Designed miniproteins, single chains. Designs and how they scored, part 71

Each design is a single chain, and the fold is of that chain. pLDDT is the mean over its residues in the fold that is shown.

## One batch from the design tools (miniprotein)

Design m2612
Fold by ESMFold2-Fast:
Parts: C-alpha cells; sequence; structure tokens
Structure m2612 (fold): chain A 87 residues (1-87)
C-alpha cells in the first residue's frame, strides 16, 4: 500500500510538472505576442493534465490529496487566465 501510494504520488507529480511547464510556456508565448491559438493550445493542455491528476486524487491519502488539490487549482486558474488574456 505505501509503495503503491508513492508510485501514484510520483505519477501525479509528473503530470503536474508537465502541466506547470505548459502554463509557463503559455505565459511566455502571451508575453511574446504569439498567436492566440498557440497560447490557448498550451493552456488547454495544462488544464487537461491537471484535470487528469485531479481524477486520481481519490486514490491518495487525505493529507496528500489536499496538497495536490491546491496545486491543481492553481495550475487550472493560471492556465484559464492566460487563455482568456490571449483572446
Amino acid sequence: MEEEQKKLEEEIKKLLERAEKLVEEAERLLEAGAPALEVEIQAAMAILLASVAKLSLDKLSEKKKEEFEKKIEEIIERATEVAERAE
């Protein structure tokens, strides 16, 4: 059980790291004046990965679930804001 929880935590961390990089890239593209569609694609991918991570939270301990839930909400909020600014 502990090893299974750690593996799941690692998978969720990897998804969130990828989502974070995508939102950072979307923010960079927005600042550089890139086409709205390019910014929106990066932001949409970040939201998708964060949403997939959120679905996996029910399998984690409550303490770890709360920690990841805050990070997921942050990523989704940032990605949504960047996508809206790109329009």
Scores: mean pLDDT 82

Design m2613
Fold by ESMFold2-Fast:
Structure m2613 (fold): chain A 100 residues (1-100)
Amino acid sequence: SVAQLSDEQAAELIAEAEKANDAVALHGVGIGFFAQGRYDEALELYKKALELDPDNAVTWLGLGDVYKAQGKNDEAKEYYQKALSLDPLNETAKANLASL
């Protein structure tokens, strides 16, 4: 889990992931920042992951989770709907959308 990484360790992982075009690694570091309440940094990493893999429903779900945590329910709704458009069977996205 990246939630317990130092800022220096996170920066190294991000640099390596960007060099490797590793969307999964960028998403993983984004989850770590989200878990720490570092929402702007989580958004940056999720957006970078989506530039590499725009059809990843889980990363769209992650964007929705960040906006929901910030009380930005309209934006959260748009991202959850995008996640469901890519994966209609995603029960987490469906439940989170219904809770807005």
Scores: mean pLDDT 87

Design m2614
Fold by ESMFold2-Fast:
Structure m2614 (fold): chain A 70 residues (1-70)
Amino acid sequence: ELKELAEEARALAERSPVPEASELLREAARALEKGDLEKAIELLEEAARVGDPVTSHGARLLAEKVKELK
């Protein structure tokens, strides 16, 4: 499941028009691959804060999915 969430974060980063949000989403994907759920949630929430509306929605949804794993 963490691998799937990391792939979702990478896909969202590729679609995001905001470079800062894309970088945060790629870092979140790396955190998920390492099993660092706390860091992944923090990065996803920050990506939601700085991204466009579509990216923000996707990032918040991913953060909630990661929170359910804790």
Scores: mean pLDDT 82

Design m2615
Fold by ESMFold2-Fast:
Structure m2615 (fold): chain A 61 residues (1-61)
Amino acid sequence: MEEKIKKAEEELKKLAEEYKDDLRKFLLEAEKLYQKYGKDPEIGKLVSEKILEVQEEQLKA
């Protein structure tokens, strides 16, 4: 896996942890991360998967 994708995944995990109680801010920061990495399709997939995980966690509360 390319270092760029791994770095984006780690940054995305940190954002999800930091904003786990604020879905709106998480979505804004995740979009900024996606744009920072040039809207890379592989990174877009990681962002989408993480958004689904965060939403699922909130629905279980």
Scores: mean pLDDT 76

Design m2616
Fold by ESMFold2-Fast:
Structure m2616 (fold): chain A 120 residues (1-120)
Amino acid sequence: LEEKIEELKKRIAEDPNDAEAWLELGKVYLLQGKYEEALEYYEKALELADEKSKAEVLTNLGYVYLNQGKYEKAIEYYEKALALDPNNWRAYALLAQAYFYLGEEEKAKEYAEKALELEK
């Protein structure tokens, strides 16, 4: 993965407004468990994202918070993503997971069922 990180950092050095490169870098750091760096890269991606890409970046920001055990903050970001893209089945699936960790099993089940319905 180090070669991929170097390639993405080179893309950003050449074009610091490449929102997709910042988003991909955030995903790589999240995969490595480097949550603080992942948040920094995703927040930069959010700043540069167009309207259609904002929902994806917000969902990824929520996922970092979910992995840190910050469930209420993760829910806030997933709700923001769904406000921009109501058909975002991934945000519903992650929202279900966050509610499950909070012990709200009925809400978790409802959102999980909605995620499955929207995934086509």
Scores: mean pLDDT 85

Design m2617
Fold by ESMFold2-Fast:
Structure m2617 (fold): chain A 107 residues (1-107)
Amino acid sequence: SALKLNPNFAVAWNNLGLVYFYQGKLDLAEEAYLKAIKLNPNFALAWNNLGLVYDRKGKKELAKKAYEKAYKINPAYYATLDLSDSQVSKETKNTLWRYRLEKMAED
């Protein structure tokens, strides 16, 4: 039976990454989100959070790819992303807008 607490649980790694991110520990946040993704490659939230880490680190191309992966996994997920968020760069917002429009055109 699955335990309530599991050290390999993707959600737990994502939550640890969030704690590190808000503490400004970007390298530890990146590692935690990558572990979450390794356990669940279809974890759109973890991909989006990894994008925020890369954006904060100034790694704009890696941020774009992580965001694109999140929206490719679950296109409806971008509806929950606040594109007015000041933590997301203008260039990343423009890329997310384009990707969102492309997905809407695939109806």
Scores: mean pLDDT 72

Design m2618
Fold by ESMFold2-Fast:
Structure m2618 (fold): chain A 64 residues (1-64)
Amino acid sequence: SEDEERIKRAEEVAKKALEGDPDTAIGVAKQALRAILQGSTDPEVRERAIEVAEKIIKEAEEKK
């Protein structure tokens, strides 16, 4: 689905940012989550987006 591809793309961008700057990765994850939540009312898509964002934010915080 288009929403799943959007989540995957956002995850890839955030993971790339995580390699250099954890604060940038957190910002990217939060921005992508907000955009997906505004664009989708599907509970499965919303839950998946939240899960991916929380995972990236946790990894970024642990790198600080």
Scores: mean pLDDT 79

Design m2619
Fold by ESMFold2-Fast:
Structure m2619 (fold): chain A 60 residues (1-60)
Amino acid sequence: SPEVEALRKRAEERLAELDKKTQELIASTSDPNERKIIEEIGEALRIILEYMTEQGLKAL
């Protein structure tokens, strides 16, 4: 389905952008505690995006 393909592509682009931004923030952060928090938030956002993608696919 074109709708399924579009949703998958959008999800991949969003995950790639999230990963890029997370890595940039980690690389620019000198505080180990802040680095750990960024890592944990990035992982939480990834889980949310994956869950929302699954729910979106079920709605199609």
Scores: mean pLDDT 84

Design m2620
Fold by ESMFold2-Fast:
Structure m2620 (fold): chain A 66 residues (1-66)
Amino acid sequence: MPPWSGDEEETLKSIKKILREQVERGLTKEQLRQIAKELGVEVPDDASIEELIEKIAKAQVELSKK
């Protein structure tokens, strides 16, 4: 896929990669939930780490358009 194809998709992928790396370095599920809350994203208590990463990345992409 060309790197210029879908600016939102590339930004989303980059944010997800950064968040996954942070989780590998010890970032907890509760810290991810706190980040989501600060971005105004509601997540269920049973949300997976990957679901939290996806919701956070999508919220950050939306904020970057401002």
Scores: mean pLDDT 75

Design m2621
Fold by ESMFold2-Fast:
Structure m2621 (fold): chain A 90 residues (1-90)
Amino acid sequence: SAADEHRKRAEEALKKGNYKEAVEHLAQATLSEAGDLFRRGDYEGAAEVARKGIETLRELAKKYPESKEVADQAIADLEAVARTAEEMAR
């Protein structure tokens, strides 16, 4: 899947010390997974995936400050996804 491909690229980037690239790929993996769940009507699952992704990105931004700008942008995108999914789940 697209999510699996991005997750693999994130792992490779982490191994190389490319933390900004790793965060970009983790964000794309999370967005793809949450989007797939949302399209299937699994709004609770989509919100949960997005919220877990946000927490992971916050931890990475703390450990690797060079990734902070990319992580903050991805977090904003994932928060929008989570809020929309939470709204649809009610």
Scores: mean pLDDT 86

Design m2622
Fold by ESMFold2-Fast:
Structure m2622 (fold): chain A 96 residues (1-96)
Amino acid sequence: SEVEKLIEEAAEYLAKSSSDPENARKAAEALIEALRLRGEELAAQLVRAQVFGEESPFVRELQRLAEEGLPLPPEQQAALAAVEELLKRVYELAKK
């Protein structure tokens, strides 16, 4: 599966990120593509904004809600959960 390959690539790059910051960017790119292939477009936007500084109305609203201490709507919660799920898989593979 292409998604499985991208998760493995993200883990490989993440394991090497402490020696070269370019590997952190490559890990993020692989994670973003995996999220897109899974239909998690808002989660992909969240990672792009955090790693590459890309502007997103969705991420601006997420930041506003967080800064004001307001509860996150279901859409924002789902995007964060999707990122967390893939990150857990990537971290577990990177430990090998």
Scores: mean pLDDT 82

Design m2623
Fold by ESMFold2-Fast:
Structure m2623 (fold): chain A 97 residues (1-97)
Amino acid sequence: PSQEELDRDVWISLLEIASAIAINALRRKGTPEQLKLADEIDKLTAEAIANFESGTPEGVAKARETVDRLVKLLEEAGLTSAANAIRQAFDGAVAAL
């Protein structure tokens, strides 16, 4: 029972790490706008994980919508590698359901 659960937890941890790297990059020498973006990324990441961990189809759908918003914000900020890592990690977590 725990192989799919462990794999899912690993993917969610990878998503958290990718988000944390992006947040740290924005906060280290960020403009006020970049600091505000870091706070929004932090909130959206927490929201996506909470919705995914609900285990419901509705929660997974909300998590995907939140991840899509998160990815778009990161891409618009030029953090394309972080955006790609987050998308891949979320898709891996969903596949492990």
Scores: mean pLDDT 85

Design m2624
Fold by ESMFold2-Fast:
Structure m2624 (fold): chain A 80 residues (1-80)
Amino acid sequence: AAERARAALEKAKEALKKLEEARKELDAATTKEEILAAIGKILDAIGDIIDAALEAIRAAKAAGDEELVKEAEELLKNTP
């Protein structure tokens, strides 16, 4: 149902916020340890976004919700 797709999309949006936070940490990083920690957080957040967005696309297609499919695809497209 569309509810499952919406839940997955919300999860992807939460991961996007973590990505923005990690990018700010990277920008503020001054030591090798801080840089590596920020990169790790960025990679984790990207993985979470991809997984959640793919789940949202799959669930939205199963529900026949074309608007939700498009929203999830656009979110995935904006992920590096």
Scores: mean pLDDT 81

Design m2625
Fold by ESMFold2-Fast:
Structure m2625 (fold): chain A 65 residues (1-65)
Amino acid sequence: MVKVTGGSGNPENSTPEQQARATEVGRIAAEGVESGDAEAAVRRTDPLVGGEAARQIGQGIEYLK
């Protein structure tokens, strides 16, 4: 079987801290969609998930607004 390791937000391999971080990221992303401020969401999520994932969150917000 293929095991995924090191991926934040993966239920099978996530710690309580990683799950809390994913929940916080989701909250920030939802707030970004509501406010239309993708840039602020990217800045807030970058230290939590890294620049590439934060950038994708920003693109998702831009797409949904």
Scores: mean pLDDT 70

Design m2626
Fold by ESMFold2-Fast:
Structure m2626 (fold): chain A 69 residues (1-69)
Amino acid sequence: EEELLEKLNKALQENPRLRELLLKLEEAIKEKDYEKADKILEELLSLLPDPELRKGLKIAYEKLLKLYS
């Protein structure tokens, strides 16, 4: 779990566009706009060809939902 999140964080540092989308995802969840959050999540997943990064993103999404729900 933590290892996948660390790998995701490294990928975000190397790809500013992915980082911007993750910040928008967090904002949408914080505002409880789940339709927008799901759309952003799908866009992020489509940009990540690495299955481990996709798993890390899903874990991050679940953690954000719990944090802001």
Scores: mean pLDDT 79

Design m2627
Fold by ESMFold2-Fast:
Structure m2627 (fold): chain A 59 residues (1-59)
Amino acid sequence: MSDSDRYGYSQSGKDAYGLSDEEIERIIKEAEELSVGKSGFQQRVILNDLLVEEVKRKK
């Protein structure tokens, strides 16, 4: 999928969400496992949902 170079897997969530590198890596890995066989768009949606939940948990 062409989305992998934009949002998925470059630790960019650290700047966007204030999460640590370790937290981002864990969430990306969980999103990849949950999205096995899904399109890149669906993988990104799952990743974003997990990132939002992690941010909410911290607040």
Scores: mean pLDDT 65

Design m2628
Fold by ESMFold2-Fast:
Structure m2628 (fold): chain A 92 residues (1-92)
Amino acid sequence: SHMEELKRLIEEIKKNKTVTPEQRDRILALLESIEDDEAFYEAINEVEKVIDSLPNDENKLQLRFDLGVLALKRAVENVLKERGYEEKPVLP
């Protein structure tokens, strides 16, 4: 269901040649919900490819930035796991 919603949002953005703040927030939430890293990075690449086809505006640039931050966050989590570290929300 989430992947179908993401595809629908991507198609709407392609058709309208613009992205709204509401669409941006929803895309980011849907991407963050993807638990499988391979599927997550594939989905990010698909969204980036669509965004790169759009005219430059503030909403496009903001989404591009937010996608980069989300990808970096996942990459950092993966590095920490690879090194055997776990991020603890509370320190002693």
Scores: mean pLDDT 81

Design m2629
Fold by ESMFold2-Fast:
Structure m2629 (fold): chain A 65 residues (1-65)
Amino acid sequence: MEKVEKAKKEIEEVAKKLGVKVELRTEGDTIYISLLDDDVTKSSALMIEAVAIGIEYGVSVKVIP
């Protein structure tokens, strides 16, 4: 649980830094990211960073439309 919370916090910080709107949910060891912004460049950057954070913390990251 603590690893998922840390990963979620880092993803939230990256989204805030990039200025992209997202909704994050956690279920077990999985983080679900709902993209609320239609900016493909910002969304792609967030997805790359989120996947890297997931790998670092050993948690699953799922992007949903």
Scores: mean pLDDT 78

Design m2630
Fold by ESMFold2-Fast:
Structure m2630 (fold): chain A 61 residues (1-61)
Amino acid sequence: APSPEEEEFALLAEIAARRAAGDLAGAIALLEELRARETDPARRARLAAEIEALRREAAAA
């Protein structure tokens, strides 16, 4: 079974792929999954900021 670190890396790679493809909604969904799994408040705040930035980008399309 993949380790939690390998699972996080796979999620980050998929987020990057979805962003590159213009699938902002799909990227946001995976960022929300990462945020739900994150226990560090500083990293959660950074993920929340990235989600909001992508939501604004998606709303502009």
Scores: mean pLDDT 80

Design m2631
Fold by ESMFold2-Fast:
Structure m2631 (fold): chain A 93 residues (1-93)
Amino acid sequence: MKEEALEAVEKALEAIDKGDFETALRYLQKGLELVDPEDKELQGRLYFAIGRLYYKLGDKELAKSYFKKAVELMPEDSPLAQEAKKLIEELEK
């Protein structure tokens, strides 16, 4: 379960970077269905990926909202949490 959800996040982020938003959305939906509700770090990784998707789509308000949720769920020293914080600051300019 956890490995499949992690793979879904990885595949979603790769699809977002390539501009394949339909593939990204499918992997994000799969990840959300597979993630354990108690796995806060993995939920945070999923919200980070959703934030990146909305950022690429130009929905800055939704992107910022999801990045903030990702930061709340992940450890503060997480590389993804640090990236999310930088993206929040960029969206506030």
Scores: mean pLDDT 82

Design m2632
Fold by ESMFold2-Fast:
Structure m2632 (fold): chain A 59 residues (1-59)
Amino acid sequence: MEAEREEELKKKQEQMRKSIEELGKKTGDYELAKKGLEAVEKEELDEAQRLGVQLSLSE
């Protein structure tokens, strides 16, 4: 399907958004979580992923 790329991007955005929200709530790093969510909204998925990893490492 031609929409496969759009669906894959949308799934990645939703997954990253949820992961960052969960990690921000769990770690209390709301500032970093906010930055990650902004990256997801900008479709900067690489940056969002990197910020999500930083959140998980903050544990």
Scores: mean pLDDT 75

Design m2633
Fold by ESMFold2-Fast:
Structure m2633 (fold): chain A 60 residues (1-60)
Amino acid sequence: MSKEEALEKLEREDRELVRKLATGEISAEQAQKLGAERMREIAEQLGLSVEELKRLASEQ
């Protein structure tokens, strides 16, 4: 997966988690855990640390 594709996937999945949280399908705690787990998976696919991935996402 390219860096751009990974960041787009992260954004889409984050938006989906926010939507599910807003509709009550998941709890805030579950949303946080799922988001953290997704961040780890994408960071691993890119060969980055979670901190490095967060920095790249914040610069978008």
Scores: mean pLDDT 75

Design m2634
Fold by ESMFold2-Fast:
Structure m2634 (fold): chain A 74 residues (1-74)
Amino acid sequence: MKTLQELHDELVALLAQIDPETSRKLLDELRKDLSKAYQEAKAATSDVAEQMKLFFEKVKEILEKHIERAKEAV
């Protein structure tokens, strides 16, 4: 399974192949999904280590989702 760094690098490579307007829209949607995931992790537990674990698990799912969307735009 891919690391967070590998998922990030794949998304960046795909975004480089997409027009700037579509790429910006995809990045705005990614930012919104990441912000929501962070707020949900903070609401789920007061334990900072558990918040980080939940957030990074969700970040991985979000990156995989946005990679698939970026592939459709290439």
Scores: mean pLDDT 81

Design m2635
Fold by ESMFold2-Fast:
Structure m2635 (fold): chain A 62 residues (1-62)
Amino acid sequence: SAYDEILAGRRAWAAGDYEAALRHFERARALLLAEGDEEAAAVVDREIELVRARLRALGREP
């Protein structure tokens, strides 16, 4: 489910695996949009931007 992907993304972030976190949040976004949940998808977009910013700061491009 989208929420399982969000939880997996948060676990990956906590472990420092930002590339995995990005993949999980991107999958969650796609699932939420397929369900018509635009509001939840917008929240996940903020998580995606945070992960991308972290990857850029570490010299690891998304």
Scores: mean pLDDT 85

Design m2636
Fold by ESMFold2-Fast:
Structure m2636 (fold): chain A 62 residues (1-62)
Amino acid sequence: PTRAQSELEATVKMAENLAAQGKYDEAARLLEESADKWSGTHPEAAAQLRAYAEELRAKKAA
């Protein structure tokens, strides 16, 4: 696996842990920051991270 893949996987796991604690806004922010970092080199991965962040924010709004 690439350095980018390992870092993206770690970020997703951290976001999942925050979401499990009910910290949806913190998890979404983490995913959005990671998406911004990778948007220039891995735009598809960045888009997936942003979609996941939107999903977590929707859970908080309920």
Scores: mean pLDDT 80

Design m2637
Fold by ESMFold2-Fast:
Structure m2637 (fold): chain A 60 residues (1-60)
Amino acid sequence: LSPELLREIQEALLAMTEALGKRIIEENKDDPEKVEQYKKEMDELIARTRAEGERLLAEA
């Protein structure tokens, strides 16, 4: 895979993760404890996805 394609895949995954996270938070807005937990999980997932993408780009 080309580095450019890997970057596009990473950006698409991050965008989808953010969109899904926003929907989950909106659906659970009446439960602030769940909202807080989901925000932490989304931040962690985004950080991991970014780190993995950087690793793949370094290997390309």
Scores: mean pLDDT 77

Design m2638
Fold by ESMFold2-Fast:
Structure m2638 (fold): chain A 55 residues (1-55)
Amino acid sequence: GAGAAGLAAAWQLVARQGGPAGPPPRDESGVREAALAAGADETGAQSLVALASSF
């Protein structure tokens, strides 16, 4: 499966939405945490995890 490339793309999306810069996510859980830290709700975080998993 995809790994680093999908997670990097999801992290860039989260960072672009105006949250403070954090470390890049290491896994799907990291993508969810980064999305929540950037101000996304749980539904938005789940969408980003699903997107990362699709790569």
Scores: mean pLDDT 62

Design m2639
Fold by ESMFold2-Fast:
Structure m2639 (fold): chain A 103 residues (1-103)
Amino acid sequence: SVDELADALIADAEARGLGPGHVQTALLSLYRSGLSKEEVLRIAERVAERLGHPDLVEAVKKAIEQIENGADTIELYVDGPVLTADGTVEKRKTVTVPVARPE
């Protein structure tokens, strides 16, 4: 399951040129869909190695920890805040986005 999810995400990202922000969002979607923190971080680690995004694992881990701590917001990568035709550029910083409202 974890290996299949990692392979699918890697294949999609490579085929479509997805940046770290898109990948981070997909991984957090898996977490929200019921995957454990450990499972999501294992997927993130494989994806980071294959796509060359060494900071991705730390960013995903931080976002999950913020959610676990009841934070209203998390930090996500921006793939290209500058105008880029495909919406992807080398990452330079994160943005703060709302999580689901406190339950």
Scores: mean pLDDT 70

Design m2640
Fold by ESMFold2-Fast:
Structure m2640 (fold): chain A 60 residues (1-60)
Amino acid sequence: SVAGMVAAGVDRATAARLITLAQAGRNEEAAALLKELKESGLSDEAARAATGEVQAASAA
């Protein structure tokens, strides 16, 4: 969920964007955004939470 990602350290707008991209089938764009966030200093915990939520959204 967006709330779970925000609690882990992802900002709300970015969390919502990741879910929207994954639900739209834009998995490559979602993965690229996650990579950029990790390179910008996002914690491993926040990155893991975001990756799990993106995978769940893309599978639904």
Scores: mean pLDDT 78

Design m2641
Fold by ESMFold2-Fast:
Structure m2641 (fold): chain A 109 residues (1-109)
Amino acid sequence: SKELEEEIKELEEKIKKETNPDELAFLYDLLGQLYFKLEEYEKAIEYYEKALSLTTDPGYQAGLLFDLGEAYVKLGEYEKAIEAYEKAAELGSESMKEEAEKKLEEVKK
């Protein structure tokens, strides 16, 4: 949609000017989510991986790994989705572990 495309352009301009790694990780995460909404899953993965490279927080890494798993499922890349969900369960909170385990059960059907 035109609204999502405009939000993407605004985020890309913010990213060009951002030098703080934590803020840059957050902006890449948002950009990945917008590409996921546009069904551009390979681009969503690229930006989730860029966000993941800029953070060492296990909880945030777990969230990004969960989103990577969701995007891999959309592409039919089930082995990569399983790896991503397993890592999300390992690094995440109890609630993240439960959500990731539920996704693992669905993908392994």
Scores: mean pLDDT 88

Design m2643
Fold by ESMFold2-Fast:
Structure m2643 (fold): chain A 61 residues (1-61)
Amino acid sequence: AQEHLDRGRELLAQRRYEEAAAEFRRALAIDPTHEEARKLLVIALQQAGRSEEARALAAEV
């Protein structure tokens, strides 16, 4: 989980939003209750222009 969060944050800094979202999804697959991973995934999806997916994910919590 932590390694995927770290990689996702690095990808966000590089503006590689789709890849960052994939890493945060992996973190969430390992720990579905990981609030930080969910929040970061929402941010990555918003930055990638996938606003509908980000909104749906945010509404689940």
Scores: mean pLDDT 77

Design m2644
Fold by ESMFold2-Fast:
Structure m2644 (fold): chain A 79 residues (1-79)
Amino acid sequence: KLTTLDLSGNKLTGEIPASLNNMTNLTVLDLSNNSGKGEIPAILGKLTDATEIDLSGSDFGGEIPASLGNMTNLTVLKL
């Protein structure tokens, strides 16, 4: 089971893929320092086991989706 996904420091472009909603066992997601764009997707709120999410150093914009309130285990959020 995948519990950590660290793709930081790559030249990844585009939006966060919807397939992440199937990775419900993720505790750490690090997409920092990529060329990511678009809105912070509501789909991140489906990662209810996540304790850390780092999207810093990327070009994500828009409003923080209300679905992030479903992430009751989240202790670190970097944007």
Scores: mean pLDDT 71

Design m2645
Fold by ESMFold2-Fast:
Structure m2645 (fold): chain A 60 residues (1-60)
Amino acid sequence: SVEDVQRELLGVGDRLVELVRQRDAALAAGDDETVERLTREIRELVERRDRLVAELERLG
C-alpha cells in the first residue's frame, strides 16, 4: 500500500541520515575501514530508497 511504502521510505531516510553522520565522523577521525563499510551501506540503502520512490510513483 501507499502508506506502507511511505513508512518504509521514512525509515530508510532516517537510517541514511544516521549513516552519513557516522561516515562524516569516521572521515574526520581517519578511520578508513569504517568509511568504506559505511559508504557501502549508504550506497545499498540509496538503491533501496530509489526502488521505494519508483514504487510510490507507480502507485500514484
Scores: mean pLDDT 88

Design m2646
Fold by ESMFold2-Fast:
Structure m2646 (fold): chain A 60 residues (1-60)
Amino acid sequence: MEDAIRVVAYTLRGIGYELEGNYEEAIKDYKEALEIAQRMGDERTVEHLKKKIEELEKKK
């Protein structure tokens, strides 16, 4: 299936974990989305996810 769908799915699940305060699982999902976005060359999504992961890693 489309890599874009997988990025959206991982990002949405990550947001769900983040809202629950489960930062470790949120980071895992955002890192998976980041890996796929990097393969797609989606610079905007890559930059967004990198900043989100950095922010959450400071909160763990």
Scores: mean pLDDT 82

Design m2647
Fold by ESMFold2-Fast:
Structure m2647 (fold): chain A 55 residues (1-55)
Amino acid sequence: SAEVEELARELGLSPSQVRGGLAALLSGDPVLEGVVRHDVGEEAYERLRALAESL
């Protein structure tokens, strides 16, 4: 939770956006991944993807 809150502040997102983005990335669904990428932008998407890969 603290890690999600820190990342959210760094990326300018809400903690709910970070959790939702991580859930979508962990699903492996390319459609959901594309939605996250469009919603949060490329930079935030790459940061969320890196975190998802570490989980």
Scores: mean pLDDT 79

Design m2648
Fold by ESMFold2-Fast:
Structure m2648 (fold): chain A 84 residues (1-84)
Amino acid sequence: PALAALTLGAYYLKQGKYDEAIKWFERAIELAKDNPDLRARAYTLLGEAYYKKGEKEKAISYFQKALEINPDNKRAKELLEKLK
């Protein structure tokens, strides 16, 4: 179910439905307690959703959370560098 929540969130993100995407990414994080890779992906996508909403500081904090879990997360690194 954690992967399904992440996938549904990504679908809403692609459609520009950022508030729906955020809810599903938050759910994916809750469900992915034992899956750090999925949690890192969810934090990256949550950061992207906040960035798309214009909430730059929240976006930065979530990209940093993703990198704390997975320092090799290329997407989180790229997006964080873009926001510097």
Scores: mean pLDDT 85

